Designed miniproteins, single chains. Designs and how they scored, part 7

Each design is a single chain, and the fold is of that chain. pLDDT is the mean over its residues in the fold that is shown.

## One batch from the design tools (miniprotein)

Design m209
Fold by ESMFold2-Fast:
Structure m209 (fold): chain A 76 residues (1-76)
Amino acid sequence: MTADEKILAAQNAENDAILAQASVSDPELAQQISAQRQELDRIAASLDGSDPSGAMQFIHQSILLQTLIREAKKRL
C-alpha cells in the first residue's frame, strides 16, 4: 500500500464518519450521498480505457460527491 493509498483510505474513513453522522441528523442528505456513491461505482464498472469521456464523467461525479460530503459536514 502506497503513501497516497493510505491518505485516500484515511480521507474515505473520515467521509464515512461524516455520512454516518448525517444519517442520524439529515437522513435525506445521507441518502443522496449514498445514491451518488452507487452512481460512481456504476460508472467505474463501465469504464473502458478507450473511452476518455467516461473517465471525465467519473471525475465530474467524484467532485459532486465531495461537494455533497462537504455540505453534510457543514450541517453537522
Scores: mean pLDDT 73

Design m210
Fold by ESMFold2-Fast:
Structure m210 (fold): chain A 80 residues (1-80)
Amino acid sequence: IAELVRELAAAVEAGDAERATELALRIGEALAALPAEEQARVLALLGEALERARRASEGKSEEEAARAVAAALRELAERL
C-alpha cells in the first residue's frame, strides 16, 4: 500500500486526475483487505496527512496546493 500511496502522490503532483482516481480506488481496495486494527492505524495516519496538507495548502495556488498534498502523501507512505 505504501508504494500505491507514493504513486498517488506523483499523480496528484502531475495533475493526472485519471491516474489519481485509479490509484485511490486501488488504495481503497488494499485498505479493505487489511485487518481492522491495521485499517484503523492507516486511517489515523491518513487523517494526520490530510490535516497537514490542508494547513500547507491554505492561501496557495492550485499547483502549490497539489505539491503540498503530494508531500503529505509521501510522508504518509514513509510511515506505512
Scores: mean pLDDT 76

Design m211
Fold by ESMFold2-Fast:
Structure m211 (fold): chain A 56 residues (1-56)
Amino acid sequence: SLEEAEKESAETVAKARANAEETAKTGTPLQAEMARGVADLAEAVGNTVIALVKKK
């Protein structure tokens, strides 16, 4: 459903962002880079899900 898709997108991006910040503090530089990549992918996936739901 549209509301659920938007909520899931926002939550996924927020979690990925938080994970990237934590990884930057406790992980290696490589892990931090990977975590940021995951956040970028999460945002792209969220946008795709929203578009899919809104466009019927």
Scores: mean pLDDT 76

Design m212
Fold by ESMFold2-Fast:
Structure m212 (fold): chain A 81 residues (1-81)
Amino acid sequence: MINQARQLIIQGRYQQAAQLLRQAANTVQNGRDQIIQAADLIAQGRLQDAADLLIQAAKQIDDPSQRQAVIDTALALRKMA
């Protein structure tokens, strides 16, 4: 799900990417609210602000695979910004 959101970001499909990130946030115990806020920022085209929030959310995620997926998504946002 997070990886699909990253692909949509690269394609400029920010509304669809935001929807997938909001769904993915439901699978994350810590950092969920920051991921949801980042999704709203992506929907608004505020990619740098969204990337910064995702980096903060990643610091709260204990699962290494989920943390890395969030970091990779933030890096994709910075490249598109």
Scores: mean pLDDT 82

Design m213
Fold by ESMFold2-Fast:
Structure m213 (fold): chain A 70 residues (1-70)
Amino acid sequence: MLDIVDDLDEKTLEEIKKQVESLGGTAIKVGDNILHITANGDSASQVSQILSKYGAKPSRFGIGRLEFIV
């Protein structure tokens, strides 16, 4: 269980949110370790690349909601 969960600090979560919002997406914190991210089609590819760098798992992208457990 603990070996699967990365401990991202608040600074990293804020940086992810800032980068997503700068690309025209939205980032909503729905739990201590969970961000729901929405991006437009043009921005979704860039958002997905940023989030994969931080080990985030997208449930939907393009036109929709991205869900990350971090």
Scores: mean pLDDT 59

Design m214
Fold by ESMFold2-Fast:
Parts: structure tokens; sequence; C-alpha cells
Structure m214 (fold): chain A 80 residues (1-80)
């Protein structure tokens, strides 16, 4: 729940050398914690959009984008 999402945010903040794949995995782990299927789908679709934009621009997914998606998951969990 909330505690697990907060732990994922701390893991991302504590590990500046995480790969793009590891950043995406952490975001999807946080989305999986969200029991509301509409809120979960919104986070997943936004993550896909950020990945697609990064690929089209020839750049990796940013840590800022990953953190924003984790914060969205945390907010969705707190609203339950």
Amino acid sequence: GVAEAEALIEELRANPDLSDDELVDIVFEAADLVPDPRKRAAIVLRAIGERLEAELEGRPLTREAALALLEDALEALRAE
C-alpha cells in the first residue's frame, strides 16, 4: 500500500545509478500497488507515453518522470 509506494520512492532516490529498465520496473511495481483499475491504468498509460517520447527524442526516461509517476501512484493509494 502507501508504505510500499513510499519505499519505492526512497529506493529510487537512494540509487542514482539505476538503469532506465530499473526505473521503469519501479514505476510498474508502484502502479501494481494501486487497487483502483482506472487510476492504475492512468499511471501505466502515462509511463508508456513518457517512454515513447523519450525513445522518439533519442534519450532515456528521466528520473524526474519516474518520480512524478511514483508520486501519482502514492496519491492514488492515499485516496483509497
Scores: mean pLDDT 80

Design m215
Fold by ESMFold2-Fast:
Structure m215 (fold): chain A 65 residues (1-65)
Amino acid sequence: KKEELVKKYIKSVEEQIKLVKKLIEESRTWADKAAAAQRIARYTRILKSLEKNKEDLEKELEKIK
């Protein structure tokens, strides 16, 4: 079932988004503020990419309904 497969993939992307957000917040607590800023910038770019992928998958799911 393509619909079930897309839903499963959306759930996987949501879990990745949650993990990346947690890593960003953990990075804010680092003693080395310069290293923290670099890590936050990197994960923020990854987060933006994951949010875009989730949007594309949700559009695909609407086409199946």
Scores: mean pLDDT 81

Design m216
Fold by ESMFold2-Fast:
Structure m216 (fold): chain A 81 residues (1-81)
Amino acid sequence: SKEEKFKEKMIKQLEKAAEMFRELGLDDAAEELRKIAEEIPKMSVEEIIEKMLEAYRKWFGYSEEELEELRKRLLEEYEKL
């Protein structure tokens, strides 16, 4: 389904980010991202978007303006599936 495709895409993005953080020795960040990826199958699209925004705010230092652009991008990606 459209939702399943979106979930698969988000899991892949978080797993890739977690591997990169692990290679940089940022184990706490990597583990948090991996935990989010593991929970994605149980989450709604809205919950996934909110968790992605929380992670980007916390670990990537995204501003509120950057988070709003990310929210818009994630919604557009979902709608295009």
Scores: mean pLDDT 82

Design m217
Fold by ESMFold2-Fast:
Structure m217 (fold): chain A 106 residues (1-106)
Amino acid sequence: MNLFYQKLYDFDPELVEVAARLALSKEVRDEDIQRLSELTGLSPEFLRKYIEKYGKAPVAVALVLAHYYHKQTGIPIPVLLATFLPLASEEEAKRLADDLGIEPPD
């Protein structure tokens, strides 16, 4: 188990679970966007635009990292997203889900 991924999950398990569902689902689900909006304070419109530009898995990973560091540092989530999005990937989203035992819905 990656200790950093465990720390992210222990910090905000609901955010990690919703982000993992977004990353691994076949389509972008409105309920996942709405819940991510509620958990992060970002608008659903902002989240949809970023998913369109970068892909759902990179955005999901970057959101979890941005939210964690926002709570630690006070840096705004959009600034942290600009930092983490170039580093996030579908493979990192899958590794996060696999390490925490989170499976996509059937």
Scores: mean pLDDT 73

Design m218
Fold by ESMFold2-Fast:
Structure m218 (fold): chain A 63 residues (1-63)
Amino acid sequence: GFVGVVGVDKNGKPLEEPVVLSGSDHTDLRKKIESKGGKLVVTAVGPYDPVKEEAEKKYKELS
């Protein structure tokens, strides 16, 4: 399966574009986002196309 993620700052605003990852390991991306004072939010888990659409939708909602 795929995981959609968005890095957000302390105010919940996106720090960068949403990412879709194959599998569940997002440790390196989480470390990168946390180094900027943010946190990584999981938006969706499942098949690629729905996960990508949900991640992009969430990114726009948070922007």
Scores: mean pLDDT 79

Design m219
Fold by ESMFold2-Fast:
Structure m219 (fold): chain A 62 residues (1-62)
Amino acid sequence: SLEEIVPEVLRDHPYVKEAIEAEKNGDKKKAAEYLRKILDTFGYALPEEVREALEKRIKELE
């Protein structure tokens, strides 16, 4: 699940909450858009494994 992929420190971030809610509602496009915003904003600070897991999830949603 997205909650398992996203680092705990970011789970309360608005972009993460929006991505999780969109995925629960079946809005795959909106979920992918918010995950892209997370990567654009925090990608430089994320471990490569986490970044790759998020990119894989985005591709699964698109």
Scores: mean pLDDT 79

Design m220
Fold by ESMFold2-Fast:
Structure m220 (fold): chain A 98 residues (1-98)
Amino acid sequence: MAEEEERARKELEELKRYLKEKRPQILKEAQEIKKQNPELSDDEALAKALVRLLIEIHKKKNPETSDEEIEKELKEALNQIDDESAKLAVAFLEEAVA
């Protein structure tokens, strides 16, 4: 129990640290996505950039996962981003990097 709680806490702290380090990169990617897709809201562009980063982390932790599976997961995740989910993703990013 304590070992599992400690592990979860360390994973969350590691994720927050990674998001803080990658915040400038995420913002740059979001701006690039927005420039290529001007119809997207700023929140949607930022959420897409965040999703890409999370998929990259997942692939790094699970290198046995095929590139095809990762690409499919990324495409499905990006297609599911609506305005409400985008706002939640932005709130999560701001909370994590605060």
Scores: mean pLDDT 72

Design m221
Fold by ESMFold2-Fast:
Structure m221 (fold): chain A 56 residues (1-56)
Amino acid sequence: GMAAVEKGAAALEAALKAGQLSGRLAGMLVEHFGRVSGHEEYGRELGARLRAAGGE
């Protein structure tokens, strides 16, 4: 559900801030997770935010 997508996005944002992955990869992972969980649009919005946080 949406709560799981939010939790996943928060974990990816934390990893991004720790330098463990790129904003592009974090965005792609959240977009994929949103799509497979039935929340594609929300996943895209979170993906865009993670890419921006990664300097894209």
Scores: mean pLDDT 77

Design m222
Fold by ESMFold2-Fast:
Structure m222 (fold): chain A 71 residues (1-71)
Amino acid sequence: MKDSNLFNEVSKKLNINPDDLEVLSVKEGKEKGELVFTVLVKSNNEIYEVTLKLENGKFVVKSIKYLGKKE
């Protein structure tokens, strides 16, 4: 499960129970030569955009944006 660490870091940072958190998409990119992940997550029909970087082989949450309700 290559995404388990990413999912755990998102869950912890949002302080949302993993059972209430759904990963909708993961986009991989680069910023200044570093690997960056943009993760779209849903909790209770609310959508968040979470940006993570890999630091020393670990995922670190850098920003969270609230995008609104799915419905």
Scores: mean pLDDT 74

Design m223
Fold by ESMFold2-Fast:
Order: C-alpha cells, then sequence, then structure tokens
Structure m223 (fold): chain A 88 residues (1-88)
C-alpha cells in the first residue's frame, strides 16, 4: 500500500534536489546574484531539515531506504549550511 511518510519524504527529497540544482545554476552563471544564491541555499536548508525529520520518522517505522535518505539529507544540509556561511 502507499506509505504516506515515504511519499512525503520523496516529495521533500525532490524539492531539495530542485533547490540544489538552482544553487548550482546560480553559482555557475557569470555575474550571478549573491542574494539569489543565498535565497536558494536557505530554501535548500529548509527542505533538507524537513526531509531529515521525515526520514527519522520513517526509520523509526522500519521503512526500507529511510536510513539512506536520512544520510543523504544530512549530507545536503551540511553542505548547504557551509556554502551559506561562505556568503555571509
Amino acid sequence: TKNPIMRELLKEEIEAALYLMQVAIEKSLPGSDKEKLKEALKKLIEESKEAIKLAKQAEKDGVPGAKKMLKNSEEVLKWAEEELKKLE
């Protein structure tokens, strides 16, 4: 059956991936707007935090793949926080 926690976790992972792509695009453009990059990183941090909460719940519920998704979300969060600090 459809697991609502897994569905929400997948949604947050997709949203985090979209913001990660936005950060990569803004960073690669000549004369990229620093404020746009900061905005994208803040959104990526927010989505990664939500993915971590959902992945922790999914891991407690014994959902397959939850531990890997938790690790991935924690790695993305750490990277995004470090990138944001470089801009502040």
Scores: mean pLDDT 75

Design m224
Fold by ESMFold2-Fast:
Structure m224 (fold): chain A 117 residues (1-117)
Amino acid sequence: TFLDWLTRHFTPEQREAFLKGLEEGKEWAKQHSREDVEAELARRTKELADKILKEFYDKLSLTEIFMLEMIRKDPDPAAAALGLAEFLRRLSQKVELPKEIVYEAGFLLGLALALRE
């Protein structure tokens, strides 16, 4: 499945955190207006991209830094969140991602999927 592909390089603990985030993000979106979901998704996606840049700067290539900048500036917050999830899939091959980062990526994907309904 698409989720199996996204999480293929995650540890079992990271995969559990991602899937927990995904379901909690979907649930959060059900309890909020579309406008609130879009605003929260945009804000948190930028915050997560900034956190990744800060924590992993020395592990990122110039191309990867450019990719994060493009994700941060994407006017479509759902596309930005999906792009960030794909970025983390690639980054997980080079570094061990903390569970909180993986959970947050899942949460953002949950919000993004709610906006695509």
Scores: mean pLDDT 83

Design m225
Fold by ESMFold2-Fast:
Structure m225 (fold): chain A 78 residues (1-78)
Amino acid sequence: LEKLQTVLSENLPATAKIEKIDENHIKVSFDNGGYVILKVEENEVTIVEFGGISTDNLKIIIDAVSKDFKLVPNITLK
């Protein structure tokens, strides 16, 4: 989890807010109200929930996560 928080903090724009929900979940929010909830399991990250987020902002999150983790494509839209 700590490693994912670091990767997100280094790769997301300053307008993105990163919040730890619990030991396995992180929420990323944008100033326009869009958000993504990520679940961390070992070296894998799953997008559990998202809403109000633009395709561009979603791609930024996917690209940031993919630098250091394996993204599990459960609810991933390209």
Scores: mean pLDDT 73

Design m226
Fold by ESMFold2-Fast:
Structure m226 (fold): chain A 79 residues (1-79)
Amino acid sequence: MSEEERKAINEVAKKYQEKFDELSKKSTEAYRKYLEALENGDFETAEKYRKIADEYDKQMKKLLEEFQKEVNRKIEELK
């Protein structure tokens, strides 16, 4: 692997890491509200926040897929 490939991959990784951290923070916050609602016996509110947390987790998985695609594209372009 060339130094140019490593540099390009690191730059892409840094950008996606920032977005991933933001989504992870939002997911954690939603999950915390889910647990709080369960503790209060509010199962309707708990269900809402569980779905919100699950939605952010799905977005993070999609982001990882896009990251893989971007890395593969950069490697192919540098060959």
Scores: mean pLDDT 81

Design m227
Fold by ESMFold2-Fast:
Structure m227 (fold): chain A 90 residues (1-90)
Amino acid sequence: MEKVKKLIEILNKAIEEAKKVSDPEDQRELITALREAIGIIYSLYKKGKIDEAFDEVIDLLKALRERTKSPEAQKIVDKAIEEINKIKEE
């Protein structure tokens, strides 16, 4: 429960930072992917698969990182991945 709340908080914070991204395409891709990640967490949480939710979200964010163009957007994704990995290792 607590790890799921922290994971969702990280993703919501990343969405708020993504809204400040100057590139409209990167902004849209970040917000869409981050919202999809939250959906994956809720789906897997209902099935009792929290560890799988962490892995799928990290993979989604790594794929997002590869298709982001601006350094501003890349920094947001990199920070989210770092913070999620810290929680996973707890």
Scores: mean pLDDT 84

Design m228
Fold by ESMFold2-Fast:
Structure m228 (fold): chain A 90 residues (1-90)
Amino acid sequence: MPSQEEWDREITEAARQGDVERAVELLKRALESGIKPSNRTIAALVSAAVRQGRFDLASEVLDLLYSRGVYPGPLVVQAVQRAVRELQAK
């Protein structure tokens, strides 16, 4: 079974490659395996989704976390705020 560090690495790599859909699928598989990715990895994924205009995927990530009782920390909130600013969104 992949460790949290291995899941974090794969999710971050997929997000960096612009494959946000794959990154979300990897997040789902990690959560199904009982492994919670780091807040830093979640922040990177949400930032990538927002930067690509994939607000649907960003929302899906947050919904998945809340459904599992995982509340995003300040790093995730700050990442969303920075990505929105980069897109010059109101």
Scores: mean pLDDT 75

Design m229
Fold by ESMFold2-Fast:
Structure m229 (fold): chain A 76 residues (1-76)
Amino acid sequence: MVIKLKNPELVRAEIAAAREMLARETDPELRAALEALIRAGEAWLENPSDEAAEAFGEAALDAAVLQLKLAVEKVM
């Protein structure tokens, strides 16, 4: 399941949200995932390709999964 990246404004919004999270996040694994997301999004914005779109989607999913795991661990 690959989200079609046809709207650069949505990609820029995701990058901005990831940067805001990165500024407040201390977990090294989630920080690395957020940095990968930002890098993949910026790569797609500079040179749009299906491969760059897939990389961005995978990085976004990885960051979301890690954020959910850390949120659950904080309430336990």
Scores: mean pLDDT 76

Design m230
Fold by ESMFold2-Fast:
Parts: C-alpha cells; structure tokens; sequence
Structure m230 (fold): chain A 94 residues (1-94)
C-alpha cells in the first residue's frame, strides 16, 4: 500500500540522517565506509520497492542486513530505523 511505502520512506530518511550524523562524528574509517554503504543500500532498496523490483529488493535487503550486523553495537538507533525501512518496504511490495 502507499501508506506502508510512505512509512518505509520515512524510516529510510531517519536512518540516512542518523548515518550522516555518525559519519560526521566518527574517526573509524571502517565504520564510515559501512555507514556510506548503508545509505547507498537504503536508497537502492527503496527505489526497488517503488519500482516493484522484488529481486533488487532481496539483493539490496541482504546487503543492508550484512551492514546492520557490522554496525549494530556502534549504532543501535540507526539499525532500528534501517530495519523498519526494510520491514515497511517489504510489506509495501505485497
């Protein structure tokens, strides 16, 4: 539904805003790279949701999941928003 897509986009925006905040405050190059990859992954995932491209949603969703596992101890609030974006995105597809 459009409402679920809007909720996913809102969570995606919150996740990206948090990622940018963590990037600006971090001195860890591995964390910065993972956060940049997460922002790109979220944008690509949400574009796939809007285009109803299930294969791209699965592919980008897996990449987001991998990054989330790497950053979960460093950025738990960001992880929550990224996971909410994926949950609403998948729900909006079906």
Amino acid sequence: SQHLLDMGLASAKRAKDLAQQYISQSTDPNLIQNLQDLVTGIDNFMNAVQNKDLQSMIDYGQKIGDIVNKIKDSAPDLVKQAMMAMTFGYAAYF
Scores: mean pLDDT 90

Design m231
Fold by ESMFold2-Fast:
Structure m231 (fold): chain A 80 residues (1-80)
Amino acid sequence: HMTLEEVKERMAEIVEKAQEENDPEKGMKEILKLVEEVMNDPSVSEEEKEYVIELAKIYADKLPEELKEKALKEIEKIEK
């Protein structure tokens, strides 16, 4: 089961890889997938889930405008 530290490490790896590959769209999709996995994990506390959503929004804010809008919309859907 995923710990908050593990989620943070996975997010950092996704961001780093997306920057290395110059593929922000792939990075966005991987972040969204990770957020969805966390939101569906019953071992993750509600406080940790809220923190992960905030981290995803911070990452989305750093994306190019076109991808930022799409990412924020998808995060809102995952957040319910």
Scores: mean pLDDT 78

Design m232
Fold by ESMFold2-Fast:
Structure m232 (fold): chain A 60 residues (1-60)
Amino acid sequence: SARDAAASSAGAGALSAREAPAEELEKVAQNTRDGALASGASEEEAEEAYRIALEAGKRA
């Protein structure tokens, strides 16, 4: 489902963001958002995935 796709993208993005250097964090978060949208997630779900990835990277 689109919700499951967004959740999977958020999880993968968060993991990648934790490992990314600070200068690449924005790019990882953008890729997470784009991946969610490509999987059929709503814009709101994609923005949530983006936010989760950014926060995961900031807390790493």
Scores: mean pLDDT 71

Design m233
Fold by ESMFold2-Fast:
Structure m233 (fold): chain A 74 residues (1-74)
Amino acid sequence: SVDDLIKELAQKLLEAKSVEEMAEIVREAVKSADLPEEVKEQILKLVDEGVKKNDVELIEKAALLLINEMLRRS
């Protein structure tokens, strides 16, 4: 279920120790999500920018966008 995917995502992100680890967690969640390709690309672009800039807040924004889009389409 969407709720189970969100719980798994949140737990993994809380346990992540680096921007790169957080990025991989969000990328895996995006691959598993039932979302339009254009939405997935938008989220992945934010993840890639977060890694490039070493910016945790960009990865968090990507994760929040993922969660919001999953909940909106449930």
Scores: mean pLDDT 84

Design m234
Fold by ESMFold2-Fast:
Structure m234 (fold): chain A 82 residues (1-82)
Amino acid sequence: SPKMPLTPEFVEYLVANREKLTPEEREKANAILKRFEDRVIIAMELALKRGDSKTVREIAKRLAELGSPKVKELLDKYEEKK
């Protein structure tokens, strides 16, 4: 792909299919998600805007596992808007 930035669609694919990945693929996916955390956060915000609570929860779980403090702020905003 000529695009280097992680797309929101690809983030959603990685989190939705995590359990179907091999251990090696999961390690590579985690490295990509951690490296492009800001792009992962954008994907989560887009899922929030469209009301896709399942995708939001899956992305939030991955970011929390990676130790992201930013996901806590986004989850707080989600809970406030409920």
Scores: mean pLDDT 69

Design m235
Fold by ESMFold2-Fast:
Structure m235 (fold): chain A 81 residues (1-81)
Amino acid sequence: SIEEKLEELIEKFKDSTDGAVIFVRWALEELLQALKNGELSEEQVVEAFKKLYEIFGSELSAEDQELVKKTLEELEKLVKE
């Protein structure tokens, strides 16, 4: 599910001391809460995450960028049916 994929990425970033990763993790936690409380749909969460990556993705290491891109591709497949 979209919730499970967001939780998986948050867990992978939990031990990072990099400020950009900490910020992205915080933003993902906010998106996850908005999804769980019905403030955002699954489609809105994926679009918000995509915009987050477009704006802040370059601040991440190449390895973390690849991890985020892979997760985003998986989320887009889940939203498409």
Scores: mean pLDDT 81

Design m236
Fold by ESMFold2-Fast:
Structure m236 (fold): chain A 82 residues (1-82)
Amino acid sequence: MLTERLLAYMATQPPEAALADLTAALKSPDPEVRLAGVKALLELAKRHPELREAIKEALEEATKDPDERVRKAAKEALEELE
């Protein structure tokens, strides 16, 4: 899965670099990449609580995504972080 590939890549990166890469993934023209980015950002927030506020801002933008699956995943991720 794209999400698992992103998480494996992020395990080798500093948390701040992972945040930047995943936030960029939310702007991808491919909705599958944006969906994977939402799921990976949720996992990053669970492992690095210090990034939670920045991740929540990125997820709030994703709730306005044109793809319904991306919007639903972003809303569910925000609920898990509260």
Scores: mean pLDDT 79

Design m237
Fold by ESMFold2-Fast:
Structure m237 (fold): chain A 75 residues (1-75)
Amino acid sequence: SKVEEDLEEAREFIKDVFEKLKNFSKEELEKAAEQLLEKLTKIIEERVKDEEERKKLIEGVKKIVKEELEKLLKE
């Protein structure tokens, strides 16, 4: 599935971003997560023509960003 492939690529990218941020403060991590999510959502809205795929990708990216942020904040 194209959505599954795109979400896997997004997951790898998001993980790489948060790996680089792991020593940052809670406030910095929260701000970075918010900015990353806004940027990724805009890219999906601009590039993904299918409404159903767009919704799944945005929901998936929101979940991944939240999960990676929560992992760092609980450390």
Scores: mean pLDDT 82

Design m238
Fold by ESMFold2-Fast:
Structure m238 (fold): chain A 66 residues (1-66)
Amino acid sequence: SSVEEKTKEELLKLGFTEEQAEELLNMPDLGIRKAMIRMIGSITKDYEKAEKAIKILEEYEKAKKE
């Protein structure tokens, strides 16, 4: 969908790879996606990037329900 494509582009702008963005969007549960991003943020120590990615995914879930 156009919303999926836009969300993928936003994740790429934050520095996620194409494969990482597709994997995150294919996950069925927002809670699991958020947990994975927080885990990655803890490993990389880039909490700012993790927080921005979580907001992008929350907006994606809201757009899917509209």
Scores: mean pLDDT 74

Design m239
Fold by ESMFold2-Fast:
Structure m239 (fold): chain A 87 residues (1-87)
Amino acid sequence: MPSPLEQVKARFGELEERLRRGELSVEELRAGLDAIVALAKASGDPAVLAELARRLQSLLELLQMMNAPPEVIAAVQAALDEVRALL
C-alpha cells in the first residue's frame, strides 16, 4: 500500500495536471481537494499536512499569477486554510 504521503503527492499531482488542462470543473476541484485534505487528516501525520500545505500554497501562487477564475482561487485557498488550521 502506498504511504499517506505518497498518496497525497500522487492525488495532488493528478488534480493539478487535470486543472492545468482545463479538464476539471470547480465542483470536481472542490471534491478532489476535499478528498486529499481528508486523506492527509486521516494520516494523523503533521509531515503529510505540512507537505500538502506547501503544495497548496505553490498552486495558489501559480493560479494567482495566471489570473485564474476567483472561484478556483477560492477553492484552493479554502483547502489551504483548512490544512493550516490543523498545523
Scores: mean pLDDT 86

Design m240
Fold by ESMFold2-Fast:
Structure m240 (fold): chain A 79 residues (1-79)
Amino acid sequence: NPNYEKGLELMKQGKYEEALKYFIEAIKAGNTDPRIYFDIAKAYEKLGKKVEARSVYYFLSLLPTPYAEEAKKMAEELK
């Protein structure tokens, strides 16, 4: 997904707010790869938005994916 790839490139550049816009656009375009929620949560963490990051990790922890257990741990660490 070109929007997801662009978001990841922006993450490498430290442009976390811009990366979030591309990740959200990728989801709207039908990208359902659960890894994108990890990247969204990390971007929120880098922006100091702990509440938003925790909410995204918690959401990912409810999905039937290999990432659920790690997302649960991340949500519990953001207190």
Scores: mean pLDDT 83

Design m241
Fold by ESMFold2-Fast:
Structure m241 (fold): chain A 67 residues (1-67)
Amino acid sequence: SNADAARDAEQGAKMAAAGESAAASTASYHAFLLSGNEDARRAAELAQKGDSAGAAEAARKAFEVSK
C-alpha cells in the first residue's frame, strides 16, 4: 500500500542518515517494490554503494512524494 511504501521510505532515510547502509538499502528497495517510486530505487542503489548521504536524500524524496 502507499502508506506502507511511505513508512519504508522514511525508515530507509533514517537508516541511511545513521550509516546503516544494508538496512537502508533493504527498506528503500522494499518501498520501491510497493510504490514503483524511482527515488526509492535510487536510494537503495546508493545505499548499496555506501553513499549514505545520497541514499538518505533519495529516500527522503520518495517519502515526501508519499506525504
Scores: mean pLDDT 80

Design m242
Fold by ESMFold2-Fast:
Structure m242 (fold): chain A 98 residues (1-98)
Amino acid sequence: SSWAEEALKLIESLKHGLELSVKHREKIRPLTEEEREQLRRDLEALERNLYSMIAKENGLDVSGLTKEEIEALLSPEEQEVLRAWQELLELMRKALEK
């Protein structure tokens, strides 16, 4: 679907931006503990928004569903979007830990 292609493109752009940020890390001050905590909250909010967008595109009421149950209802293209998002989160986790 067109939205899944656009979502993948956005996630790949974010991954590229993160890789550039890591490459230039020495020119950027370390994040404070408060900034790291805020970033974790922002990432959680982005993940919730992604699941909400996927649910909306599929006409699903996700109010009673777990992430795993939502993933089981998705097309292969939409599952690929979630996989790319999970890879982005893993890269962010590694970037936040020294």
Scores: mean pLDDT 71

Design m243
Fold by ESMFold2-Fast:
Structure m243 (fold): chain A 62 residues (1-62)
Amino acid sequence: SEERVDAFLAALREARPDLSDETLDEIRELLLEGKHYEAVQLLKSLGFTEEEIKELVEKALA
């Protein structure tokens, strides 16, 4: 859902305040389109591990 995607992006911005709004918007669009694999690959290219991504998802759902 859009609310869950926005919660995830808020957690992501808190963890990595250095990320540009353009990068966050790209991640948002991928997630809203259901392109979860592509979103994860983009996050990994930005230095996130699979474990860190999982932790951010869990934080956003809390």
Scores: mean pLDDT 83

Design m244
Fold by ESMFold2-Fast:
Structure m244 (fold): chain A 56 residues (1-56)
Amino acid sequence: SEVDVVLGDAVLRLPQDFVDRIRREGVSDETLKRIAKRAREEGRLKVAKLIEDMLK
């Protein structure tokens, strides 16, 4: 239920539900913020920081 997503120089292993949502809605700032929040909650701080840096 996790999918590898290449983002810059990092390969992020994200839940498939998140990837499916991105595909449906496109990559919006709102969607990226939700992914970053969940990554922090799961202790994936490097993933969260990378996404947060994209929102700057």
Scores: mean pLDDT 66

